# Designed miniproteins, single chains: the designs that were tried, part 115

Each design is a single chain, and the fold is of that chain. pLDDT is the mean over its residues in the fold that is shown.

## One batch from the design tools (miniprotein)

Design m3830
Fold by ESMFold2-Fast:
Structure m3830 (fold): chain A 152 residues (1-152)
Amino acid sequence: MEAIGVVLAAPPELVVPLALRLVEEHRPDAVIILYDGSSPVAKAAAEATAEAIRERYPDVPVLLIGSTERGVQEEAVEAILAVADVLAAGGRVLVLAVQESLDRAVVEGGFEGAKAQAKAVVTDPAKLAALLAALDAALEQALAEIDEWLSL
């Protein structure tokens, strides 16, 4: 398993091309998009990014989760299970945290929300462990990048 975490705190018009570039470079077997659900701009950018990835890479499961969403949507259940299957098989995941403006606490909250949804949906303990480990690894990378940027 390889997990890559990236924060996209960019203008909406740059989020989609940056995300497509990351998918091309890393060639993930699955993509998770976490977005600031309180920002209509971040939500629109995240939804456009999910659509662009699904259109260009139809075989790559894309999971989309907003930080303010309560409960698991029915369509998200299938995506969560597909991502968990990919990770349990040793696949690569790209986790994108989409923000209107850089906020470390919102990024952390998005990952914790994703872990809560995974725990609610994934009943196989090995698949759940793989998904939670991937989210934790991606969060560590995303926070390290933020901390490096803030030290400049």
Scores: mean pLDDT 82

Design m3831
Fold by ESMFold2-Fast:
Structure m3831 (fold): chain A 79 residues (1-79)
Amino acid sequence: AVVKPRVSEETIERLLQAERELYEEGGADAVTQKAVAERAGASRAAANYVLNPKFPTQKIIDHKVDLGVRDLKRAVERI
């Protein structure tokens, strides 16, 4: 049996949305485990699962890549 994630898909989607909103509002410094958990209405453990995944789903990978590309573009534009 595939190991089921301890966090529901609906909770993951809310956490990913909260991370995007926080990143757009304050950049990487605004994206904390506590802030993501509070905005998504989820536990800090669930927020940590999404922010620091050990076994990420394709949805989480795509989300992290998109944020990383945005952060890199912003850093390059400051130079």
Scores: mean pLDDT 67

Design m3832
Fold by ESMFold2-Fast:
Structure m3832 (fold): chain A 62 residues (1-62)
Amino acid sequence: AKLLAVAVEDYEATKPEELSIKKGDKLLIEEVVDEYYVKAKSLKTGKEGLVPKKVLKLEEVL
């Protein structure tokens, strides 16, 4: 199952593999990479990348 999450704070990418997001953006979690990061797709921009788990809140399981 895929997870829908919302950004609870802004995050600016510091590496090419990371995704920049704004508070309130909705993301589809594609994969859990490790204890700190997920691979997510922004539903706003369609871009994919690594996002810290700490800036996301789970909304629903798809």
Scores: mean pLDDT 82

Design m3833
Fold by ESMFold2-Fast:
Structure m3833 (fold): chain A 64 residues (1-64)
Amino acid sequence: SAEQERLSEQLQVAAALGLEDVVRRLLAAGADPTFRGRNGRTPLDIARELGHERIAALLEEAIA
């Protein structure tokens, strides 16, 4: 849906900015943790690249 796509795009931005609480809220709202943005990266890929280890752990749990 357009809403899930919007939430998933916001999840990518939150992961890039290191906003753990925002990531938690977006996942609870139904954001897709496997969404590949326009750069072809998932939120997990972004969090790992930038060293946001807590966010990476949250995203790994959401995917499992």
Scores: mean pLDDT 83

Design m3834
Fold by ESMFold2-Fast:
Structure m3834 (fold): chain A 107 residues (1-107)
Amino acid sequence: SLGEQLFRAARMGDIEKVRELLESGKADVNWRTSSKVAVPDLPETPLQAAAKYVPDPEGTEIVEILIENGADVNAKDLEGRTPLDLAKAAGREKVVEVLLKNGADPN
């Protein structure tokens, strides 16, 4: 699906593919993995994947693109972690700043 492709592109830091999929208007920016297995550390949304896996500067750009396209900045993964929690754990200082500026709950 286009949502799964968006998740994979976001996770891999493929900025051009993220833009292409969102420009189509058919990719769900808030797409979630359908994994029913509690796999620790598997993000559920494209924003969670970008916040956790993509180093700067690409990580910050993808996070901004996803938020501009309506990504839920407070979406929780299977462990109750938000994109902000994942970015903090990964030491993504610029991503943390962008998330807080865009309404991420710090608690």
Scores: mean pLDDT 81

Design m3835
Fold by ESMFold2-Fast:
Order: structure tokens, then C-alpha cells, then sequence
Structure m3835 (fold): chain A 66 residues (1-66)
């Protein structure tokens, strides 16, 4: 799931939810909600996550897995 991928990429880099939120210009609560699958990020928010983690947004959205 998106939340599992997000958590894995964040933890691989030794980032807390707060640190990732600061890098992405988001709140820690937003990151926590996404990792738990409570809410879904927009395309713009996925781009922000990709930039913060140094990965393409396609890492979170695979058309073949839809």
C-alpha cells in the first residue's frame, strides 16, 4: 500500500514522521494519517513526498498496480 511504501522509504533514510513532514512542507499528522491509510495524498502532495525522499512520485503510484 501507499502507507507501507511511504513508511519504508522514510525509515530507510532514518527520518521521523515529523522530519519527513518538515522536508515536504506538511504536518506530521498528515504523514501519520497517510502511513495508516486513513487519508490519501493528492498528486501535488505525492510530488512533495517524492522530492523530500529523493524518489519519483511514480514510486507511490504504479498504474499497473491499480
Amino acid sequence: SLGEILRQERERRGLSQRELAERAGLSQATISNWERGRTTPTREQLRALGRALGVPESSFVDPAEL
Scores: mean pLDDT 77

Design m3836
Fold by ESMFold2-Fast:
Structure m3836 (fold): chain A 114 residues (1-114)
Amino acid sequence: GDALLEAARNGDLEAVRELLAAGADVNARDPVTGYTPLHLAARAGHLEVVETLLEAGADVNAVPTSDYSLGLTPLHLAALAGHREVVETLLAAGADPEAKDKYGRTPMDLANLK
């Protein structure tokens, strides 16, 4: 796996900053899921990592490249997990609240499952 993907998943803000400063691809993709660092940070609720990735030019509307990941954007994952501040931060950064996953569900549809 990519070091930035792991740091983002774990909420390791210092490692995220160091890897980005070293030229790591902010939009790197997990080879199994197609998730970006922003997907993993948003799913885990790591607000400061989410903010750092967005500032570094992360694609706020990234769609995963694997059907295993059901077309879930970072906003879908944050909403499903109930991370309100991450949801608000992604929306402020231009996340599409009307984005549909493979089953036609919006981020708000997924929030209602909590």
Scores: mean pLDDT 87

Design m3837
Fold by ESMFold2-Fast:
Structure m3837 (fold): chain A 62 residues (1-62)
Amino acid sequence: GRIVARALRDIATEDYPFLNLKKGEKVEILKKLDDDWYLARSLETGKEGVVGAADLEVLEER
């Protein structure tokens, strides 16, 4: 994807719309929702959901 980020920690939640991630899991950032939240897609599972901006490290932006 155009913007690829990595999860900085494990994220395990039972609530929609949040995305569950493992530490080190790569995601594509689909949309910036606000300063604290992104809509992202896991590149490992293909699942989409909301992730905290503080929980992601941007690796590639083009």
Scores: mean pLDDT 80

Design m3838
Fold by ESMFold2-Fast:
Structure m3838 (fold): chain A 77 residues (1-77)
Amino acid sequence: ELEKEIIRGLIDIALATAVRISPDPEKARELYDKAREAIDKGDFETAIKYVRELAELTGDPALGESLIKLIEEAKKL
């Protein structure tokens, strides 16, 4: 439980960072909300899709890869 909560917290921080550094904060926030909703529903495939779109919008593929790894870890728990 605690490990799952820590991973979710890290995902939230990383998603919030992507929104903050995005050239289009409105679109980034929309993708953030969709990714968070998908994670909350246990739909990790949809969450990864929105995370990839957010990383592309941000221009930081490393951020997207890190978020995908965190989501994969959350899926294992």
Scores: mean pLDDT 77

Design m3839
Fold by ESMFold2-Fast:
Structure m3839 (fold): chain A 58 residues (1-58)
Amino acid sequence: MIYRALEDFEAKFPEELSLKKGDLLEVLEENEDGTLLARSLKTGKEGLVPKAYLEEVE
């Protein structure tokens, strides 16, 4: 399922994925704490991102 970044997000930990507003991501897993494991369609990198920073676009 495809999501779009609503705003820039800077990774603070190695497990996190940095995003720029408008970046498209494939969501791989959703965690119960509101964090998603996602892959950037732009870079192919995977990491954790807060769901609050994303919008589902399909």
Scores: mean pLDDT 82

Design m3840
Fold by ESMFold2-Fast:
Structure m3840 (fold): chain A 82 residues (1-82)
Amino acid sequence: MLKEAEELLNEGKKAYKEKDYDKAIELYSKAIELLEKVDKYSELLVEALSNLAKAYEEKGEYDKAAEAREKANEILKELEKM
């Protein structure tokens, strides 16, 4: 699952660079779902959520971007305690 999540995250980053934000959001969301099942608090999950937020911002979906950033920040705070 971690390798699959990393592959989805990398494909999402590629879609984002191609300005296909809908595909980037789909791929990042799938990566996040897999990562949450394996490790709820991981640097890779923070990266995926941060990239998801950026893709939402590019689409003007600021509320969804804020939700993704808040979740990333919560996970980052937990990682800093470990």
Scores: mean pLDDT 83

Design m3841
Fold by ESMFold2-Fast:
Structure m3841 (fold): chain A 59 residues (1-59)
Amino acid sequence: MLSGADVRALQERLKAYGFYYGPVDGIFGPATEAAVRGFQSLAGLPVDGIAGPETQAAL
């Protein structure tokens, strides 16, 4: 289960990879979802926009 702190950590990792350009606010909004999709495409994962175990493990 993703808490606000988990979402914030996800946003910081996505920003480090250059996929997220918004504020690190712990809110899983459309910008964070778009960044997850971009990362999933790069990592060869299914592009579903969900920061599940496979996406988190690849970060």
Scores: mean pLDDT 77

Design m3842
Fold by ESMFold2-Fast:
Structure m3842 (fold): chain A 147 residues (1-147)
Amino acid sequence: MTNELHNAAYNGDVEAVRALLAAGADVNAQDIAGNTPLHYAAYSGHLEVAKLLLEAGADVNAKSDTFTPLHLAAYSGHLEVAKLLLEAGADVNAKDAYGRTPLHLAAEAGHFEVAALLKEAGADVTAKDDDGLTAEDLAARVKAAQA
């Protein structure tokens, strides 16, 4: 069977997640890209699944080849999941493979409510990505395009 817990987390299948964890599935199992089930719950915005995975001992700061779960929640605009991850001890200033923080990804994607949450949680607004851009630089581009 291939990545069953990852697939259940991506689909928001709370009952499948409960059954797989009860059967001894590794909550921190990594797929070929280094993603854990928590990465997929964060990307898809499945709050109840994310709670179950964290209660089962999921590493809130697990790093795939590129991202932490908080990067994926920020990129996808999932406010409630981002809030849960921060409450669970997610590193608000974690850098991805391109020097980007969750705040950069929220700003680039135009998810300004998530960006506001990250700032309240202590995000470094002066952090620059590998292109020398701050999250504010990225947010200004999105706002200019919407005007």
Scores: mean pLDDT 89

Design m3843
Fold by ESMFold2-Fast:
Structure m3843 (fold): chain A 118 residues (1-118)
Amino acid sequence: SSGLTELHIAARNGDLEKVKELIENGADLTAVDSRGRTALHLAAESGHLEIVKYLTTKLAENSLQHVLRRRDSEGRTALHLAKRSGHEEIVEWFESRGLPGDVSTEDGADTSALFGGN
C-alpha cells in the first residue's frame, strides 16, 4: 500500500465526521502519504469543500501556508488539484486563507536565516 493514513482516506471519501474524530484523536494534519500528499490534497482533489474548510481552520497560519505550498510527487499543490478538478469554491477558499508559496515565513523556514538580517 501507499502508506495512507486514516485521515487521508476519510478526506478522500468526504467523511467529515471521521475527519473530525481523527483530528480530535491527534491525527497529523500535515502528514503525507508515500506520494507526498496531505489530507488537504485529497479533499481538494475530491471536491469536499466542508473538509477543506475544516482542515484549513484547524491549521495554524504558518502551517496552513506550508501545506498550501506543499507539492505532491507529481508537482501539484492542493490549489492546483482543486483548479484542475474544477472546484471553484475550494479555489476561492484557499485564496481567502492565503496565497501558496510567495509569503510563507514560518518560524523555522528552510532559509529563514540565510544571509543574516540582524
Scores: mean pLDDT 73

Design m3844
Fold by ESMFold2-Fast:
Structure m3844 (fold): chain A 73 residues (1-73)
Amino acid sequence: DLAEELAEAVKKVIEKAKEGDEEAKKALEKGLKGYEESKEKLEKHLRELAAQGNPAAEETLKILEAIDKALEE
């Protein structure tokens, strides 16, 4: 499932950035800026799926929240 694969891939990048990997942090910042405009729409869609009981959507929402926090200075 795309949501599960996305959550796992993003989680690994966040973990590398938290470990102090500057390349991972820069890649995460650049990538996130690219989808910032679509982020609200993505979150709304994921919340609708989570309300229907989709656990992958719930995990993906948590990962998106972690990305926002990791990118804060």
Scores: mean pLDDT 69

Design m3845
Fold by ESMFold2-Fast:
Structure m3845 (fold): chain A 51 residues (1-51)
Amino acid sequence: SAEEHLLEGMRAYDAGDYEAAIAHFEKALQLDPSNPVARELLERARAALAA
Protein backbone atom coordinates (compact mmCIF):
# COMPACT_ATOMS: atom_id res chain seq x y z
CA SER A 1 0.00 0.00 0.00
CA ALA A 2 0.98 3.65 -0.33
CA GLU A 3 1.16 3.95 3.47
CA GLU A 4 3.60 1.02 3.75
CA HIS A 5 5.88 2.61 1.15
CA LEU A 6 5.74 5.96 2.98
CA LEU A 7 6.79 4.24 6.22
CA GLU A 8 9.60 2.27 4.54
CA GLY A 9 10.77 5.43 2.76
CA MET A 10 10.87 7.41 6.00
CA ARG A 11 12.79 4.58 7.68
CA ALA A 12 15.32 4.57 4.83
CA TYR A 13 15.58 8.39 4.93
CA ASP A 14 16.30 8.37 8.69
CA ALA A 15 19.01 5.75 8.07
CA GLY A 16 20.61 8.00 5.41
CA ASP A 17 19.69 5.59 2.58
CA TYR A 18 18.33 8.23 0.23
CA GLU A 19 18.28 5.97 -2.84
CA ALA A 20 15.97 3.50 -1.05
CA ALA A 21 13.90 6.39 0.33
CA ILE A 22 13.40 7.79 -3.20
CA ALA A 23 12.30 4.38 -4.52
CA HIS A 24 9.73 3.95 -1.74
CA PHE A 25 8.36 7.50 -2.04
CA GLU A 26 8.06 7.13 -5.83
CA LYS A 27 6.10 3.90 -5.29
CA ALA A 28 3.87 5.59 -2.69
CA LEU A 29 3.16 8.42 -5.14
CA GLN A 30 2.47 5.91 -7.95
CA LEU A 31 -0.16 4.22 -5.73
CA ASP A 32 -1.61 7.54 -4.47
CA PRO A 33 -0.76 10.39 -6.89
CA SER A 34 -2.76 12.91 -4.84
CA ASN A 35 -0.64 12.42 -1.70
CA PRO A 36 1.16 15.74 -1.00
CA VAL A 37 3.26 14.16 1.78
CA ALA A 38 4.74 11.61 -0.65
CA ARG A 39 5.61 14.41 -3.12
CA GLU A 40 7.25 16.54 -0.40
CA LEU A 41 9.26 13.63 1.02
CA LEU A 42 10.35 12.49 -2.46
CA GLU A 43 11.65 16.00 -3.28
CA ARG A 44 13.45 16.17 0.08
CA ALA A 45 15.07 12.75 -0.42
CA ARG A 46 16.22 13.69 -3.93
CA ALA A 47 17.74 16.93 -2.62
CA ALA A 48 19.56 15.01 0.14
CA LEU A 49 20.98 12.49 -2.37
CA ALA A 50 22.16 15.34 -4.67
CA ALA A 51 24.03 17.08 -1.84
Scores: mean pLDDT 84

Design m3846
Fold by ESMFold2-Fast:
Structure m3846 (fold): chain A 127 residues (1-127)
Amino acid sequence: MPYSEQSELGRKLLEAAREGDVEKVEELLKQGADVNARWLDSTNPAYRGATPLHLAAHYGHLEVVELLLKHGADVNARDDTTGDTPLHLAADNGHLEIVELLLKHGADPDARNNYGLTPQDLLQRYQ
């Protein structure tokens, strides 16, 4: 069943992106994993609706971010918990090189999360 197989690959891609495993991310993408897979399981509600790009940006995995963007990751995807984009998560965690990379790939610096905060508002904590 293609649906069941794609869901399992998507879950593995989300886990690999969270861990910063560049080789595993590349292999899963070659196997047809959805680059925009969303975290929908109940095992970690904090990541609800997060994409691989959200997780890589949150944890500071620069090489994984670059790889996901090369494979067509949605740079402006919003999670279901806070309405954060990958740029919000990179900015909130002070991952300045990832912030710069996401902006070069068309991330919206004026995007507002569910709290009305932009990535710039979060980045001010590190200035």
Scores: mean pLDDT 83

Design m3847
Fold by ESMFold2-Fast:
Formats: sequence, C-alpha cells, structure tokens
Structure m3847 (fold): chain A 60 residues (1-60)
Amino acid sequence: KIAKAVKDYEAKHPLELSIKKGDTLLILEELEDGKWAARSLSTGKLGIIPKKYLEVVEEL
C-alpha cells in the first residue's frame, strides 16, 4: 500500500515516525491499536504511525 499524510504528526516515541502533510509513505505492516509500520518515501525513514494520519492512495 501507498498512503499520503493528511496532516503533520510528530513522533512521541522512539519507534514512531514524524511526517508532514503531503508526505508519501509505503505501508509495510498494519499493527494493533490502529498503528501502521511505514517507510517515508520522502525521507527514507521507517517507523510507526497512527493510521488516522494517513490516507491510502494506492494498493499494491
């Protein structure tokens, strides 16, 4: 899956990923509690993000 950030998110935990509105992310895994493991295609960084900050734009 490819997703786009719908708003900014600042990481609150070392395993979380900070994103900016409009960033494109590759979704690697859907986790518990509405969390997704993703790679930012904008920065190359990996981390966990709440799915409510993301909109799926392409399913692979």
Scores: mean pLDDT 81

Design m3848
Fold by ESMFold2-Fast:
Structure m3848 (fold): chain A 110 residues (1-110)
Amino acid sequence: VEWAKEVLENKDTVDPFEKDEEGRTPLHLAAEAGDVEIVRKLVELGAGNAKDKDGRTPAHVAAENGHLPVLSLIPNPLAKDKDGKTAADIAAENHLGLTAFLLNPEGTYP
């Protein structure tokens, strides 16, 4: 959320292909934040399915953080990370935890 504001402030000069020390592009960071508007903007600028140092694409990052709307905007979610997992595999693992809370008899997590 806080770093996403920095990306928004630099949106006119952001290089969608630039990688940080971990090999992550701005699209990876936007996918991690779940900001649909930033993700859409970066995709419009030509940001694609780049892999970080762990072989993860922005789709993997979105799935890991449970941001399904962001996943629908990112092309080619079929790429595998270093552990051989796709974004769909990671999303399934993440959703299992969320489903356990939703199935709580109280329907809440106090």
Scores: mean pLDDT 66

Design m3849
Fold by ESMFold2-Fast:
Structure m3849 (fold): chain A 87 residues (1-87)
Amino acid sequence: MSARLQALADRLEAALAAGDAEGVRAVLLERAELLAEYIEKHLGKEVAEKFRELAEKAAEAFAAGDLEAAAKYEEEARKLLEEAIKK
């Protein structure tokens, strides 16, 4: 998991450096899918589905340059995971 997330982070940095908005979006969506698979195994399908929706919205907002919306969706995803872990 962590090694794959690091590889995605490296690809994100490369896409950002190149000004490749579609590459940024693609990497963020791939990251969201990997995290959703991991969340489904550990926290269940409902949490994974909600996380995926929030992460996809954050990725679209980030690629569109809407950093405020992206931050809001990432914060909601973080809160969702925090609440699920504390059950």
Scores: mean pLDDT 78

Design m3850
Fold by ESMFold2-Fast:
Structure m3850 (fold): chain A 151 residues (1-151)
Amino acid sequence: SAAAAERRRQTQEATEEVRKLGEEALKAIDEGGARAEEAVRAGDLETARRILEEVGKKVAELVTRMVELAAEHPETGPVVVEEVQRIGDQMAETARRLAALSREGARAALEAAEYVADALKKAAEKVPEIQDELNGIASSMVSRMADALGA
């Protein structure tokens, strides 16, 4: 039907936007993480904390927009889960690298991850079909980063 064709087109466009938001989040984590590592190596923990706070806020905004797309287009749910998992894995890896350099740098990364996890859990309330999966990713990300700190 014409309505089914239009729904498929909207789902494809939403899927493309989800993947684009995911790429933006991964780039923010990669570039921000590298800058934070440089600041930590220079002994500039204040700059590292500011960079990680900015990364956390940007990633929280991007994952919230991805989840809102899944709320409007439920067919994108599996893609949102996949992209959010990649984001969580990249954040945990960045924190692990920072933990090897500085306990305080790793703590700032954990605070950024907690901010992202809280935003993700709040956004997930709008998507009951994937809420448990998103909550699981959020909790796993924070747990892996806390473990890297020995906390």
Scores: mean pLDDT 90

Design m3851
Fold by ESMFold2-Fast:
Structure m3851 (fold): chain A 113 residues (1-113)
Amino acid sequence: SELTERVNRRLTPEEEAAIAGAEDALDERGHARIRYGDLWLRLGDLTPLHMAIILQEPVEVVRKLLSLGADVNARDHLGYTPLHLAEDAGDQETVDVLLAAGADPNAVPQPVP
């Protein structure tokens, strides 16, 4: 459906930079990055579901995106799924919601070629 296509759209680098909220969050190539725990995550090929988790939106937003057909196992350019981002954030409620929606708990981050 149209909503499923919109919910699974990949974000532009400008949209990802807006999520990061600061010019200092861009790397040498203008790619947005954020600090998540002890990691610097370079943003790329994010879906709206990744965005909602990174922005720490209420769990209701995550549930709504999943109900609209968001791909719970969508991978960003580093191979990170929404579940990886929620686990890194320590957001157990979002982790539980993603697992209930069919997130693969054994997925390993692997960059897609």
Scores: mean pLDDT 68

Design m3852
Fold by ESMFold2-Fast:
Structure m3852 (fold): chain A 70 residues (1-70)
Amino acid sequence: MKEKLEREIEEAMLLLSAAVIERFLDTMSKEELEEALERLEELLERAKELGLEEAAERLEELIERIREKL
């Protein structure tokens, strides 16, 4: 049970973090976008380690959008 709960919390945290960053993409400075990119890359690595394929795909799309703005 603990492992399942921890995994669900991790997935929720990853998706929430991505959603928050995406919401503020158009208001972020270049420096803020670079920091967001670093954080998203760390979250993507974690999502892949946990086998969260849908979360990983959403994070990859968001990372690409940020790279296009830089």
Scores: mean pLDDT 79

Design m3853
Fold by ESMFold2-Fast:
Structure m3853 (fold): chain A 57 residues (1-57)
Amino acid sequence: DKTIEETARELALRYPQGSVIEESNRELAERLGVSQSTVSKAVKLLEKRGLIKRKRR
């Protein structure tokens, strides 16, 4: 899905490599102007690539 890839690219540009994202999917969706579903998939893609981390403690 191209929308997911574009969202992942925007997240990678906004957050330095290895950053921990503490914001919820809702907050990221508002900031990026996309759906929460798109953000969830984009964040998972970046986590799989080792580019960002979620706060899961």
Scores: mean pLDDT 73

Design m3854
Fold by ESMFold2-Fast:
Structure m3854 (fold): chain A 58 residues (1-58)
Amino acid sequence: MDEERKRLGELIRAARERKGLSQRELADAIGVSQSTVSNIEAGKLRPSLETLRKIDAL
């Protein structure tokens, strides 16, 4: 779980940057706060599969 959390944060950051989105724009698109996106990307918070699917759909 801890290693997955770090990997998921890295993948989300890379996906966001590739799409040209800010953390705020990503947060609005997936229905979370900007601080939640920041924490996920930093590996402090584990995203749900629903969150990952929404990011992928953007």
Scores: mean pLDDT 78

Design m3855
Fold by ESMFold2-Fast:
Structure m3855 (fold): chain A 60 residues (1-60)
Amino acid sequence: GPVKAVALYDYNAETDDELSIKKGEKVEILEVINDDWVKAKSLSSGQEGLIPSSYLKKLD
């Protein structure tokens, strides 16, 4: 099934392709871009974008 994660920290998007998120928010990881970035979808807002992978904790 889709990989879910939780935000460890607040992140404010610096570009239009990035996702803004609040600490504790749940996301679905859609794609691993590289070691530093993933494409994720916020489960609260439905918005999609790039977020630093270090800001997320994968849920099993």
Scores: mean pLDDT 84

Design m3856
Fold by ESMFold2-Fast:
Structure m3856 (fold): chain A 120 residues (1-120)
Amino acid sequence: KREELGRQLLEAARNGDLERVRELLAAGADPTARTPESGVTPLHLAAKNGHLEIVRLLLEELRRRGADVNVAITVPGVGATPLHLAALAGHEEIVEALLEYGADPNAKTDEGLTPEDLKK
């Protein structure tokens, strides 16, 4: 059940389905859920895809649990955090929200790139 809720939370975060994210979190879905292949979290997907309200919901749940917002994708040669993905995608309001919740602006990808380096 928890693995299924985590997978559904990843899908809802990617698709911008705010109502489903709320329901899944209320049902006990783990906001720290990761894909087994790449270590992608709901926060990575919401940040990459510009879903500000979902990002804020996930950040509040992560803060409540004392979880790290600087989690990196585990695909070799990537190492991107949600802040890297928001910066790369140009989602300025999401960048600000992540920084408000303690995202590290000096975090580096496996290639040594900071979020600022990815803004173009």
Scores: mean pLDDT 83

Design m3857
Fold by ESMFold2-Fast:
Structure m3857 (fold): chain A 159 residues (1-159)
Amino acid sequence: MSMEREKLVQLLREIVELEDEDTAILREIAQLRPDDALLHEILEQESAARSFLLLALEAVEKGDFKKAAEYLRKAAESEQLTADLYAELAAREDDPELSALLRRHAELEREQAELYLELADAVENKDLKKAVQLAEKIVELEREDVEIERRILELLRAQ
């Protein structure tokens, strides 16, 4: 395997591990607001994004860069839907701190969706050097995202 492909597989695994942490916090948030239909729709989109990222990882490990790019575009479609659902959730939230966190989350999801599309194109073109640099940025955004979700969960537990 090339060194860049080994590094890309490692970063895509780290993204999937962060999305597992994110989805676990979001399940706790949804348990605090069980009648919130948007939180259930968000959790379905996150679970779909994560499922496409696992399939993209497996396709990169097999060297099927075309299928990897097809799955990364589907992850990006899920993040864009999650972004729109978080923006709607933020618009109806009466708590100004919680509404500001939900808006910041919706901004991160849009930035992730754009980076997953650029990553798909880099992977399809076999520009593994560009693909590693994009996956490093996604890992930085996913870590900011998990910290925002933890902060949302803390605020909801204090009500």
Scores: mean pLDDT 97

Design m3858
Fold by ESMFold2-Fast:
Order: structure tokens, then sequence, then C-alpha cells
Structure m3858 (fold): chain A 85 residues (1-85)
């Protein structure tokens, strides 16, 4: 299991295949050091359905976007491979 999949499964406490927006925001702020405002904005942008939760695909896309934004192209490529797998 990839690091991104392990992370998704850790945050997916309900095992329903989704992460709540609150869990995603908490991870981005506490795990990655983003401000609450930045995390909330990114999560809302990733939540295309506006249902208050992120699918595995939406979450991986969010992490890839963050990696690219931070200049971590290698991390973004790894996440892309995980999305493919």
Amino acid sequence: MSQTEKLFNFLDKDNDGYISNEEAIKFLTEGLGLSEEEAEKLVKEADKDKDGKLSKEEFFELLKKLALRQGKDDVAAEIEEELKT
C-alpha cells in the first residue's frame, strides 16, 4: 500500500471510501503546516460535488496540486502513479 493510500485510509475513519472535509483540513493544517484558511480553500476546491467529503481520487488530486505548488514535482509524480494504481 502506497504512502498516499495509507494516509487516505487513516483519514477515512468510516471506511466508506471518503474523507470528511474536516479530516482533510485537519491533515493539511496539522500534518502539512498549512493555515486553516488555505486548507479550507483547497478542500472546498477539491470537493467538486460540495457534499462535505472527498473521494480518494479528489484527495489524491488535492495532494498532487499541493506538491506541484510547493515545487515537489517528484512527489506529484508519485501521487500520479498512485492514482493510476
Scores: mean pLDDT 73

Design m3859
Fold by ESMFold2-Fast:
Structure m3859 (fold): chain A 98 residues (1-98)
Amino acid sequence: MADANGRTELHYAAYLGEAEKVRELLKNGADVNAKDNNGRTPLHLAAANTIATPEERLETIKVLLEYGADVNAKDNNGKTPIDIAEELGDEETVEILK
C-alpha cells in the first residue's frame, strides 16, 4: 500500500538498496512500476541511491529489471532512471540501464 507520498514499501526498499527485500516484495505481488507523487518508480529511487554500497545498488537494480521494471519510465520532471544515474556519475548503473 502507498503512504502519504504515494510510495510503497518497494519504493523504500529500492531506495535503501535492500535487494533481498525488493525480491520478497516483488514475489508477493508488489507493482514493480508503481509511481509515487513525483512520478518516480522504484527503479528511479534505486538509481538515485547514495546510501547503499555500489554492489547493493546494482543488485537491487538487477532484481527490479528481472521483474519487468520500465527503464523508460519518466518522472514528473521528465527524467528516466538512466538520466538520474548519469547526473550522479554512476557509470556502472548507466551501463546496466542501457
Scores: mean pLDDT 84

Design m3860
Fold by ESMFold2-Fast:
Structure m3860 (fold): chain A 59 residues (1-59)
Amino acid sequence: GITFTATEDYTAKTADELSFKKGEKLTVVASSDSGMVKATSLSTGKEGLVPLDHLKPVL
C-alpha cells in the first residue's frame, strides 16, 4: 500500500471508521467509497475507513 501522514486528528463516527491523530502514519490498502479509503495505522496496527482529505502522501 501507499503510506500517508494524517494532517488532522480524526474521531471515528462509525464502527467501520478508524480514529487517528495528526502526524500518524497510515498505509492505504483500498478505496471503499468516493471520500473514504481503507487504511492500516502503523502505530496501532488497526484497520478501518479514514477520510482521504485528512491524509497527505509521504514523500
Scores: mean pLDDT 77

Design m3861
Fold by ESMFold2-Fast:
Structure m3861 (fold): chain A 68 residues (1-68)
Amino acid sequence: LEEKLEKINSLSPLEKKIVELMAKEGRPLSAREIAEALGVSQSTVSRHLKRLEEKGLVIRVGRRYALA
């Protein structure tokens, strides 16, 4: 839990917005859904989701992503 909070505090502004959106929705989201909600390109969201997955903050759930 503490390790997870430390990782969240180290995120870029866009990555923080992605995490906040996922927490607010409380369900697995696709890169498209996140891109539409945040007004950014799907390619940009996909790149940041990959970084968040590498940090262990999100997990892949089928074709979607959820908070770890």
Scores: mean pLDDT 77

Design m3862
Fold by ESMFold2-Fast:
Structure m3862 (fold): chain A 68 residues (1-68)
Amino acid sequence: STDAEGRTGLHVAAETGNLDAVKLMLDVHKEDVNARDRDGRTPLDLARENGHDEVVKYLVEVYKADLS
């Protein structure tokens, strides 16, 4: 499910830099790594905006997340 802004659990985990939650959302819940919220932001966009380098690396290198 999403919140009022169309954000998934993966978006929230990426925004907060919670790598364990990011792994859970992708590996167990099979959430879309490229899912966009209402503002068109992906989990990768939120991780980058908040400086969560470990999450950025995981999304790009392991899940091949779109860079734009």
Scores: mean pLDDT 78

